# Designs tried in a protein design run: designed miniproteins, single chains, continued (4). Part 81

Each design is a single chain, and the fold is of that chain. pLDDT is the mean over its residues in the fold that is shown.

## One batch from the design tools (miniprotein)

Design m14979
Fold by ESMFold2-Fast:
Structure m14979 (fold): chain A 60 residues (1-60)
Amino acid sequence: SEAVEAGRRASALLRSGGDLAEAGRAAAAFSALVGGTGSAAELAALSPDDALAAARAAAS
């Protein structure tokens, strides 16, 4: 689903430590796709693996 894809993208960008603006956009997209559950800042604070797990749970 789109939520899983957005969460995976956010997780990968956070893990790479590279483009923080792109990571923020991916986290915002994940938040929007899960119906506004959680904040983008809260999602960005998660470890990459926790962010991916949350995306998978939301997509279920």
Scores: mean pLDDT 59

Design m14980
Fold by ESMFold2-Fast:
Formats: C-alpha cells, structure tokens, sequence
Structure m14980 (fold): chain A 96 residues (1-96)
C-alpha cells in the first residue's frame, strides 16, 4: 500500500492539478476543465482517483467509464461544476 507521505503527495498533486485547470479562478471546474485535468494525470494517478471515488461513493468506476459519468458522481448538487470542497472530500479518502 501507499505510505502516508505518498498519499499526502498524491493529494497535493491532485489539488495542484485542480488549481491549474481552474482557468476562471472561481474555485470550480466545468466538465471541460475537469476533463482536461483528468486527461493530464498519469495512469497511476487516474487509477488512484477512480479507486478513491469508488470507495467514497460505493461505485464501480473504471478508466473506461465516460468522463461525464465520473464528473456527475462528484457534482453532487447537479449545478454542472465541481467545487474545490467537493474535490477535497474525494482526496480525503487517500489520507488516514
């Protein structure tokens, strides 16, 4: 398994990826911005993120799952954006 230090580094990398994708600097990602962010992740980080979603939401997502489906699982209020808060709650699954 991953160490606590590795988990924290991955969470930090994913938070940075969110910030880099947030073109409008409004603290939210559109579907387009989220898709761009996700596609820039390494295969290993994509898999870790999918595993975290599956654990948090009790889902069976894979790397073959459409990005819109992944987005809609995180976008719990259905407003068409993912907030930094919603994203951070997924990342919390990586840390003990």
Amino acid sequence: GLTLEQKRQIAADLLQAFSDADKDKDGTLSLEEFSTMFNKLSPEKKQIFIDALNKKYNTQLTLSTPIETIFNIIDKDGDGTISLGEFSEVLKVFTE
Scores: mean pLDDT 81

Design m14981
Fold by ESMFold2-Fast:
Structure m14981 (fold): chain A 71 residues (1-71)
Amino acid sequence: MEELEKEIKAAEEEAERNPEAKAMAYANIALAYAAAGKLELAEEYLKKAGELDPELAERARALAEELVKKR
């Protein structure tokens, strides 16, 4: 859990350094939260990704659903 938050912060910093990758970074953060079972946080980051790239967010949402079903 604490390691996950550290990885998420690193991904957010990477997105700030590379704005073109910001939507992808948010999508990856959402998938990490979904894998950890934190569905509300995963949904929040999927919405952020969708504001920048709706198609990417839809693909990430489908992947998150599969991760949730596997639990």
Scores: mean pLDDT 74

Design m14982
Fold by ESMFold2-Fast:
Structure m14982 (fold): chain A 85 residues (1-85)
Amino acid sequence: FTEEQKKLILEAIKKLLKEDKEFFKEVIKLLKEQFGIEVPDKVEEILEKLRELMETDPTAFLKFLRSLSKEILEKLLEEIEKLAK
């Protein structure tokens, strides 16, 4: 990922974590189940965990994205597309 791509992905995730209850619930579940991460209470803390994962283990971050349900992944891709305009 380029820095611009990382920024767009993280901003899209941030917006959806704040605005979409289903997105928030699925992200928390995946972080807990796949990475054994204690679930943070705040959107900014979740974003920091995902940013670290993108920087230190891009393969694990891609596995996280691939583990999202089709519906949730489509929401994320749509939000990235809107932010990229």
Scores: mean pLDDT 78

Design m14983
Fold by ESMFold2-Fast:
Structure m14983 (fold): chain A 61 residues (1-61)
Amino acid sequence: SRLEAEIDLSLATMRATVAELAGDWEAAAEAYREAARLAAEAGDEELAAYYEEKAEEARAR
């Protein structure tokens, strides 16, 4: 459902934040990729691109 997708996206972004605070850049990149996938599935291409960029930044660290 649409609500389920919104919850999943929120959880993915929270995982990314926790991973960043822990210095776990691999886990942060994975969480941002999951957020990008969920945003794309919801039809929000702009948000998906934003999270793809965040994932690349995290992976480069």
Scores: mean pLDDT 84

Design m14984
Fold by ESMFold2-Fast:
Structure m14984 (fold): chain A 59 residues (1-59)
Amino acid sequence: GEEEARKVLEEGEEEAKKLVLEAQTAANQGDFSRARDLLERAREVKEAAEEEAKRLLEA
């Protein structure tokens, strides 16, 4: 239900936030390749969490 969907979204947001912070650090150090990879992973984690949350809410 909604409670399970909310938990999935919260966990996904926390994981994505960690990856975004790592990407910012990599970019500040001039490692744009690593920063790009980390941002892509953050996007995938967020999208997967949103898709799973929708699945839990939809029939």
Scores: mean pLDDT 82

Design m14985
Fold by ESMFold2-Fast:
Structure m14985 (fold): chain A 87 residues (1-87)
Amino acid sequence: MYVEDPELMKEIRELREKLSDEEREEYDRQVQAVIDEMAAAGETDPAALAARLDRIESSNPLVRELIRKIAEAYRAHAAALAAARAA
């Protein structure tokens, strides 16, 4: 995953380090399910992936925050690709 914002990458890393093994398993399961769903549909657009990740509902606030930051990273990547195409 490519992200131009080093502060966002730092926040993602720090959040992952704060997660328990059980919270990491929930995070990995939720994100992998979305990735598998999108791959099965033939969808490779990072903006579409970000929108689908934003729709994940988790009762765990740390897992939810990490998923939202990952979605933000994919959204930033989509914007960078669009900007490169327009230039």
Scores: mean pLDDT 77

Design m14986
Fold by ESMFold2-Fast:
Structure m14986 (fold): chain A 77 residues (1-77)
Amino acid sequence: SAAEREREERLAEEIRERIEELKRKLIEELKIPEEEAERLALAAVQLEELKKRGLLKPLNAAGQKVVEKWKEAKEKL
């Protein structure tokens, strides 16, 4: 329905704003390169959404490395 589409669009916009805000903080405060900051911000927001929904699955090796980098960055923020 139109109402469901509008809700999905609003949620997508909110998620995009959260990613952009976190990406900005990583670049400005930690001087992380844009591509790395984008990957870390995306991973952090996705991980938080999965936690909120109780859908947190075991991460593959690449995902674990991104989460480890995010934890290190978060400690420095």
Scores: mean pLDDT 74

Design m14987
Fold by ESMFold2-Fast:
Structure m14987 (fold): chain A 67 residues (1-67)
Amino acid sequence: VNPALTMEILRHRYLARKYEKKAEELKDTDPVLAEKYRQIAEDHRKRAEELEELGKKNGLKPDPFLL
């Protein structure tokens, strides 16, 4: 619901997709590297989910004094 948060979520989702593609491409050629990329994708996906949940659950306007 917060535009700034939405942009951050989209960036993490984009990176997750990018690394998922890399992992898919390498799964048969270099399974070790594919596993590394899969982990990176999972980390980004998890971050996006956390940010989305925090934005929705605690989506209060940021305090102007704290920013």
Scores: mean pLDDT 74

Design m14988
Fold by ESMFold2-Fast:
Structure m14988 (fold): chain A 58 residues (1-58)
Amino acid sequence: MYSERELKIFELRKKLLDAIDNGDLKEAKRYSKELAEELGISPEVLIKTVESVLAIRK
C-alpha cells in the first residue's frame, strides 16, 4: 500500500536520480537532504555520497 509519504519518497528519488544524471550538484544535494529526512537517516552521509558520485561521473 502506498501512502502519500511513500509517493513523496518515490518522487524525491526520481528527482534525485535526474539531478545526478544532469550533473546538478545543487539539486542533487537538496533532494538528498529531503529524501534522507523522509527516510529518517543522516542527511550528511547521503549528501557526501552524492557529491562523490557526481565527482566520479565528471
Scores: mean pLDDT 77

Design m14989
Fold by ESMFold2-Fast:
Structure m14989 (fold): chain A 73 residues (1-73)
Amino acid sequence: MKFEAGKVEEAVREAAKQGVKELHISATGGPGDALRAARAAKELGIKVKIEPTSLEQRYEAERAKKEGLADEV
C-alpha cells in the first residue's frame, strides 16, 4: 500500500473499513510513517508486513517488531 505523508493512519483505517485483513507497508513518505501505520493496523486487528527499502525503514521495522506492532519484516 502507498501512503501519503501525514495520512498513513487515515489510509489504514480506510483499508480496514473495506475489509482488508493484511497490510504490506513498502512505500512511506516520511520518518515514522511505517511505525504509525503498524500501530493503527494492530489496533484494528490487521496483520502487518513491513518491507523496508532503506536503512531508516529497516530501523523502524525492527522497532515495530519489538513493540509487537508488526507480524513480519
Scores: mean pLDDT 66

Design m14990
Fold by ESMFold2-Fast:
Structure m14990 (fold): chain A 72 residues (1-72)
Amino acid sequence: SLREYAREHRDELIAELVKRGFSEETARLAVHILEMTEEERQEALDSLTPEQRAKVEEAIAFAREYLEKRLE
């Protein structure tokens, strides 16, 4: 699954997000949230400030695109 692949490649995903211009803190949080269930993701995102949420959601989108290309 996408979540299992993300867990196995956590360090790689963090490095790719940082390479794309995200901070290491944002990259780590985005990957951590991507590994969560749908319910846990909503709770985690709702706990963030609007500014943090926007950055984390962008990082999650890039991480998902990266994973989908690797799972082909």
Scores: mean pLDDT 78

Design m14991
Fold by ESMFold2-Fast:
Structure m14991 (fold): chain A 65 residues (1-65)
Amino acid sequence: SAEERELYYEALGKIQTAIANKGIEEGDRVVEELVKEFREQGLFDVARKIEEQWEILKKLLARRG
């Protein structure tokens, strides 16, 4: 839905801000908290997409050095 799409992009913005300011370890913390919150609200598809995108981002960051 449009609402779930908005929540997904808002979550990505929070993750990217965390990485930019405090690195990968803070990104992990923010992802864990967002996924937990979405699952508690029954938003399982958004939670899964966030986890999948985070795994992709971690792989890309690891390849940079």
Scores: mean pLDDT 84

Design m14992
Fold by ESMFold2-Fast:
Structure m14992 (fold): chain A 100 residues (1-100)
Amino acid sequence: NQIAQTVLHQVGEEGEQVAAQLAEQEKKLLEKIDEINKSLKKGEEAERIRLTLKLFGLDEEAERLEELYKKDKEKALDELVNVLADLAGQQYQQALEQVK
């Protein structure tokens, strides 16, 4: 579950650095990252999962995985990896549709 842990770490401690790598969206993304980082310093790991998925626009999955993390951390992280992989596949398919 290294991918899920890496994503959570990036949002928690290096979220602003990640935003800086996306210059054209930096103002909007930095505000969201700052809010996430403030919540993560005061919140719990379940909240970190929720905010990470919301950053990628997966609000319903964020709430589901937050609840799952409170009951079974390992299962929640495995499902987080699957959700992120599915999102990447969907973005790839959307890109393919754009070149038709």
Scores: mean pLDDT 57

Design m14994
Fold by ESMFold2-Fast:
Structure m14994 (fold): chain A 83 residues (1-83)
Amino acid sequence: LSPRLLAEIEIGVLEIQAAVYKLIADRYEKKGDKQTAIEAYQNALKYYEEALRLAERAGFSPEVIENLRKAIEEAKQKIEELK
């Protein structure tokens, strides 16, 4: 695999991990379990932040960078709403 393709796969895996935690967070938020939802959104945030860091280092497109930044801000907003 090329270094570029490996970076694409790694970022994709991190985005999937973040999406799984977001799904868990949404589920527990609906159940009224704010604490578990916050913890899940915090885990999603960590994976999105790592994906952004790798995407910036690898010189990914502005569109990819913007989408990751938006996901990060949405996760931060949810954490603040649930506190």
Scores: mean pLDDT 87

Design m14995
Fold by ESMFold2-Fast:
Structure m14995 (fold): chain A 58 residues (1-58)
Amino acid sequence: SLVEEAEKLLEKAEEALKKGDAESAFTYANKAVRLALEAGDLELLKRGEKIAEQALKM
């Protein structure tokens, strides 16, 4: 499902953040945001936006 795919992408984004890989974190988070928006999942969308913002500030 779109929700499950978005969740997996958020997991990858969080791991990239932990490793200091801002580019991968931003890319995964942005993909998750797109899927979350299409699925109508506001919580996943907010999580993805937060990770993307954190990656941009690295």
Scores: mean pLDDT 87

Design m14996
Fold by ESMFold2-Fast:
Structure m14996 (fold): chain A 79 residues (1-79)
Amino acid sequence: SLSPEQLELEIEITLVYMQAALLKKIAERTGNEELKKKADEVISLVDEARRLLGTDPEKAREYIEKARKLIDEAFKELE
């Protein structure tokens, strides 16, 4: 079973993935290639974080922090 800290990180991973999936759909609808690229980068970071969650939660956290920054930048550009 995951520790409480790992479970919290798993929830964060899931939420970031959902935000990336939403951005990808927006990019597809609007033809925004830069937004699609950012969404794909976030998905890649999420996949790495998920892989590391059970073995290296500190590294998983670093990947999620990077993913969150990209999500924040993408949403700011949609202002």
Scores: mean pLDDT 84

Design m14997
Fold by ESMFold2-Fast:
Structure m14997 (fold): chain A 90 residues (1-90)
Amino acid sequence: SPELVKQSAENALKAVPESIAEADRLEQRARELGNDELVAWIQRTREEIKKLAEEIKKNIDDPEKAFDAVVRFSLAEIQLAIAKVELERL
């Protein structure tokens, strides 16, 4: 429903500051371990999260575009979670 899409978009926007802060911490840890590939992955994911946050905000009243942006945002959060798991295994 359009209402659920808007709620999901608003929840995603509320999560952005925490996701960015986590990405910053994960990048610092990856640098300490000398894992340059993981640093690059985290940096790209953080940039994508920031871009998608702007897309969600601009399209919050467009359910179709908001839904697409929220899905891509969720995928970016999964990418960040993968980086976190990899760092926890090292």
Scores: mean pLDDT 89

Design m14998
Fold by ESMFold2-Fast:
Parts: sequence; structure tokens; C-alpha cells
Structure m14998 (fold): chain A 61 residues (1-61)
Amino acid sequence: MSLIESAIKLLLSFLESRGITDEELIKKAVDELKEFLEKNPNASFEELMKKLSEILNEAVS
């Protein structure tokens, strides 16, 4: 599994744990994560976790 696939799986798990089932919100979150990883292919684990937190906070708001 690639870094991108692992990051998407982690994001989906977090969204599920927060009770987010809206397909449009899930798609938006996944798209934002993909764009971040495409623009930042050498992103650190800390930068990735920060981006995941930002996406999750937006999705639950």
C-alpha cells in the first residue's frame, strides 16, 4: 500500500469514528488530502497529521 493509500485509509477511519457518512463531505475530504499530498510529496508525518486534523475539523463543523 502506498503512502497516499495509507493516508486515505487513515482519513476514512477518522471520518467513520466521527460519524461522518455524507458521501459529499467524504469526497471533499479525500480530494483535499490528495491535493495536499500531490503538492507536498515529501511532507513529513507531522505535516500530514496536521493536514488530516484540519480536514477532520472542517468536516465535523
Scores: mean pLDDT 78

Design m14999
Fold by ESMFold2-Fast:
Structure m14999 (fold): chain A 69 residues (1-69)
Amino acid sequence: SMLTPEEIAELLDRAMTAFITDPASEAARAALREAVRLAEAALDQFPEHQKARLRQGIDTARALLAAAE
């Protein structure tokens, strides 16, 4: 089953929160990378009115990952 835009946004938000809470956690880092990958893969399938918000979330998550590496 395909995740909805809302479910992907929730996954991304939870993964970002977990990563910020414990950036040393390999599990949290892996979960954030996976959430970004899923969001990027699904981006073009989202309604236009939701794409901008999801892009902002992806950009923020990628910046967090880059700063920690």
Scores: mean pLDDT 80

Design m15000
Fold by ESMFold2-Fast:
Structure m15000 (fold): chain A 61 residues (1-61)
Amino acid sequence: EKSLRELILEVIALKLQIIGLEFELERETDPEKKKKLEEEIKELEKELEKLEKEIKELEAK
C-alpha cells in the first residue's frame, strides 16, 4: 500500500530529474561538466529501472 505509493512517487521524481539533467547536458559546453552530467544521468536511469522492476513485482501481487 504505502510502499507502492512511495515507489511511484520516486519514479516520477527520478524521471523529472533525468529530464532536467538531459536538458542541462544538451546546453552544456564544458566537456568535464558534460561527463559528470552523463554519469549522473546513467546512475539515475539505473535507479529508475530498479524501481520500475520493484513496482511491477508489487503490482503482480
Scores: mean pLDDT 80

Design m15001
Fold by ESMFold2-Fast:
Structure m15001 (fold): chain A 62 residues (1-62)
Amino acid sequence: SHELRNLSQEEVDALAKELGLSRETIEKAGVLLALGYSQREIAELLGISVGKVSKLAKRLIK
C-alpha cells in the first residue's frame, strides 16, 4: 500500500537526525513513495542509499 502516514514536524526531524537526511529530502521521499516510485528509483533521484529509503518507507507507509 502507498497510503502514507502524516508525520509531525518532530517525527520528521527525528528521522532526519537518525538517517542523516534533510527534512526536505524526507518530504520528497514521501511524495515519490505516494506516486509509486520504487525504493531504488527514489534512492537514485535523492542521492541516498536504498537502505535509507527502505527505513523511510517502513515509517511512512501504513
Scores: mean pLDDT 78

Design m15002
Fold by ESMFold2-Fast:
Structure m15002 (fold): chain A 72 residues (1-72)
Amino acid sequence: KKEEIKKRLLEIIGEILRIIGEMFDLEREIERAKKEGDEERVKRLEEELERLERERKRLLEEMEKLSKELEE
C-alpha cells in the first residue's frame, strides 16, 4: 500500500515538472507576443497558462493528500 502511494507520488512529481516546463514555454511566448503587439495571441496564451496553473494546483493537492497517507 505505501509502495503504491510512493509510486503515484513520483508520477505526480513528473507531471508537475512537465507542466512547469510548459508554463515556462508559454511565458516566453507571451513575452514575444507582447513585444509584437499581438493582443489576441497574448490573451489566448494567458488563458492556456491559467489552465496549466489549475492543473498544477490540482496535482499539488493530490500530492499533499497522498503525502498525508504516507505519514499516517
Scores: mean pLDDT 84

Design m15003
Fold by ESMFold2-Fast:
Structure m15003 (fold): chain A 59 residues (1-59)
Amino acid sequence: SELQSRILNLLLENPEGLTPREIAERLGISVSTARRHLRELERQGLVVYDPRTGRYRLA
């Protein structure tokens, strides 16, 4: 999807990772929408979640 592409490009520009809140703020979407797309991208193996930092990054 277009939104998933935007999330992936944002994470490419931020290799240390971003929280769902930071992604939501940068893309002008809700945190719940960001989390839904991030979980789908994680299931696809495109992103990984770090529970220590609360950040998603590219796989």
Scores: mean pLDDT 88

Design m15004
Fold by ESMFold2-Fast:
Structure m15004 (fold): chain A 66 residues (1-66)
Amino acid sequence: MKKEKIERLKKVIAELLKEKPMEEITLEEIAERLGISPYTLYNFTLDVVGMPIYELMLEVKEELLK
């Protein structure tokens, strides 16, 4: 389901944010951890999430700082 895929994406971003600064996290690295292509991830964020990956990373970072 779309919701489960978004939650998995957020979890991967949260794990990466614990390992390195957001500025060092690439679309390619996120896609690799999800087992998909960067192209698939790019289209998923635009078509399903409704926001660019950078905005989603900011949301996850804010949730981690609570």
Scores: mean pLDDT 78

Design m15005
Fold by ESMFold2-Fast:
Structure m15005 (fold): chain A 80 residues (1-80)
Amino acid sequence: SAKEEKIKEIMKEILELTKKIYENKHLIPQEELDKLFQEVENLLQQAGELLRQGKYDEAIKKLEEAKKLLEEALKKIEKN
């Protein structure tokens, strides 16, 4: 379905952003990196639970929140 395709695309984007952050992990304080990945993991777990319940729109919102956190972290790296 279109919603399943959107979920796959957002998950792919999250993976690419995570890879870029990991490649630049030496530019981020360890405590900040740990907090970021913990918050992203929590959002991904919430999205997974919503997907199990068939709540696709709510799951997409949680995935978009996780993506935004990663994008904001990457912006901070690129400025330093």
Scores: mean pLDDT 86

Design m15006
Fold by ESMFold2-Fast:
Structure m15006 (fold): chain A 59 residues (1-59)
Amino acid sequence: MDWLSLLSPREARVYRLDLAGRSQAEIARELGISVSTVSRLLRRADAKLFAAQAAGLVP
């Protein structure tokens, strides 16, 4: 649960929707943002989670 707190509220919401099987286009439509913004938020989330995994904070 702690690694979701490493993400901004927008990054965490986008990441959760992606885990639920939503496409980037569906997430963009639901949140009222562009697909490019969704892609950027997912990339930032992945970068933060990769750093946390390297530090032993996530499985």
Scores: mean pLDDT 76

Design m15007
Fold by ESMFold2-Fast:
Structure m15007 (fold): chain A 71 residues (1-71)
Amino acid sequence: VEEAEKRAAELAREAARLAVERGEDDPEAVALNEEALALIAEVGKREGEEAAKRVLGAALAGAEEGVAEAR
């Protein structure tokens, strides 16, 4: 779960940064966000809802960092 949390945070951080810099519809930002969502879904399937919520929380924190970095 810790590795999934780190990866989801990294994906969401980069996606949010690109979305702020290039627009919310940027293909790379969309692709990174979709990869983060797929990872959250896989964690939920394998480790349950509480693990998926932790990974989602990490992704949301990463997104906030990405927005801050782009400003």
Scores: mean pLDDT 80

Design m15008
Fold by ESMFold2-Fast:
Structure m15008 (fold): chain A 67 residues (1-67)
Amino acid sequence: IDLSALTDEQLAAAAVELHRRAGVDPREALAVLRRAREEGLSVAEIAERLGVSEATVRAALEAGLAA
């Protein structure tokens, strides 16, 4: 998934989904996702920073794309 293609609204939706699936603070999740978009972080790096699985990050980003 190319995060640079995601809008701010889609990143916010992904952050809410990370909260729903893994209990991550949605503000912290949104901050990490915005940083990932700007710096080109991988799904693995996002997962490490948030303390969740890569599968959880991918599922949340896919949900954000659908928003």
Scores: mean pLDDT 84

Design m15009
Fold by ESMFold2-Fast:
Structure m15009 (fold): chain A 61 residues (1-61)
Amino acid sequence: KVEELIEQLKSEDEETRLEAARELGRIGDPRAVAPLAEAWRNDESPEVRSAALRALGRIAS
């Protein structure tokens, strides 16, 4: 669930982090806001940072 997806945002596998960011955005649970903001600012992958920002936009909608 949401907690598991938040853990997957910290995965060493970029695809896992990317999928987690997208799914958290789809679910729209506010518990994901702080973890997604962390990924948006600090993730090593520009693709993951971009996905986290899009997910934040979906939750705010």
Scores: mean pLDDT 84

Design m15010
Fold by ESMFold2-Fast:
Formats: structure tokens, C-alpha cells, sequence
Structure m15010 (fold): chain A 77 residues (1-77)
């Protein structure tokens, strides 16, 4: 996956979360995009699972945005 493709996948998952999707819906969406951007998809799934387990789903969109930036920085190396 390119940096651009990973950004698009991240943005798509974040948009779903911003529309009020549950952590489960976000996980399902991210997993469906695994073939397009494996690293971004995995990072989004792990983040959503962690926030769900901690009862912090209200912070989901913000946490996913931070994870997107981290993954994109890693891919630019």
C-alpha cells in the first residue's frame, strides 16, 4: 500500500467514526479494508478494540486521527 492509499483508508474509517458509528462498526470497516492498507487497517482495529475495552468510545474519532498520523509517518521511512 502507498502512503496515499493508507491515508484514504484511514480517512474512510475516521469518517465512519465521526458519523457516530460504534467501535464494532469501525472494526468491521477497518478489517474490510485490510487488503488495501494492511498496516493502517490493523492499527485502526487495535485502537478501536482498546477504546471499546476501556469504555472510551466517545474518544474514538480523535484516537483514530492520531493513529492515522503515526502510521503515515512510519510508512514515509
Amino acid sequence: ATVEESREVGDEVIELARKGASAEEVIEKAESLRERAPLMSRAMVLTARTLKAKGLEDRLAEALERVKESVLAQLEE
Scores: mean pLDDT 83

Design m15011
Fold by ESMFold2-Fast:
Structure m15011 (fold): chain A 75 residues (1-75)
Amino acid sequence: SHMELEKLALESAKQFIEYGKEAIKNKASKEEAEKLIETIDELIEYIKKNLDLSNPEVKKILEELKEVKEKLEAL
């Protein structure tokens, strides 16, 4: 259902935020950072297209994905 897809997308986003934070902390290779950035970009676009951007939880997750992406790009 639509609600189940939204929940799965948010859970996936939370997992990739954690993966990204760990990669930043451990100073992951440029190759690993680039792969994470690609997945994060796909998640950001999916969320923007499919989820309710007025939802505070969605807004917070989207902002955290963007912040993690920026830090990964700086590695």
Scores: mean pLDDT 85

Design m15013
Fold by ESMFold2-Fast:
Structure m15013 (fold): chain A 59 residues (1-59)
Amino acid sequence: MSSEEINELLAKAAEEVRRAVEAGDVARARQIVEDTAASLPEEWRAWARAELEGLLARL
């Protein structure tokens, strides 16, 4: 998976997390974070999870 593909996937995941939180569904937002991280190569998972969890904590 290329850096460009990873960035596109994370941008999409970030929008889905924001929509879930705006809808009041924090459990769905957490599931999106977990599913997104799990779909990435192992070397990117910890970073991607931290980025999306940081976003969720700011919402």
Scores: mean pLDDT 81

Design m15014
Fold by ESMFold2-Fast:
Structure m15014 (fold): chain A 64 residues (1-64)
Amino acid sequence: SAAEKELEEKIREVSELAADLLAKTKDPEKRSEIGRLTIEAIKAIKEGDFEKAEEYIEKMKELL
């Protein structure tokens, strides 16, 4: 369905952002927090809470 493809696309975008950020830092605390925020963002996307997902994505971007 179109809705299912939209969720898959958003999850892919978050995963790609996480991979990009993890490639840019060796700090174990920042790496751990990126991982945690990635999981929370994906959970929010799966629940249809795109506003909460965007908040976690913004927090990820602020770590570097």
Scores: mean pLDDT 85

Design m15015
Fold by ESMFold2-Fast:
Structure m15015 (fold): chain A 60 residues (1-60)
Amino acid sequence: EEKKRLLEEIERLIRELEARLAAAGRELRRGEIDESKLTVEQLRNIVEGLRLVLEALDEA
């Protein structure tokens, strides 16, 4: 299921972001995701945004 895969990818990316922030002595507060309220398109946009943030942090 595409929506389920996207939610799993978001979970993975958020954990990666949390790990990077924790290494800098900071914490990311994770928000709750209501699967029924997000479209596949919205989930894909979130995945893209998280990937860009992680890429920027890795390069910095």
Scores: mean pLDDT 71

Design m15016
Fold by ESMFold2-Fast:
Structure m15016 (fold): chain A 71 residues (1-71)
Amino acid sequence: MAPSNEELTLESLKELSELRGEAAKLVREALESEDKEKRLELLRKARELYEEVGDEESVKLVDELIEEIEK
């Protein structure tokens, strides 16, 4: 088990908040779109942003939405 001493600073919290906001906008646009292909593209972009911020709960939610659309 490797020790991690990375601490969140106010600046990094602002960046994470902005990335989460962008990801949430993409999810909303995907849910408002009636085009299957457009929804998948928007959700995949949102997934990458949620992974960047380490929001595993939101990544899982987006993965479930992608799976439902691909069925």
Scores: mean pLDDT 76

Design m15017
Fold by ESMFold2-Fast:
Structure m15017 (fold): chain A 65 residues (1-65)
Amino acid sequence: SLIDIITAELAKETGDPEKAKEAVEKAVEYAKQGNLEKAAEVLMELAGLSREAALSVAKAIADAL
């Protein structure tokens, strides 16, 4: 799925597959609620992404749902 591809890409970029999976799972929950700001916040907190990168990934997750 597109979500699996996003998770794999994030894991490769962060070097932490477990944290990447956790970040994406939480971001998916917020994206399903239409809350992209909160989805980006969890990506920043758990995967260490910049705000710009986190918003981009959050949008990609929302588009993949």
Scores: mean pLDDT 81

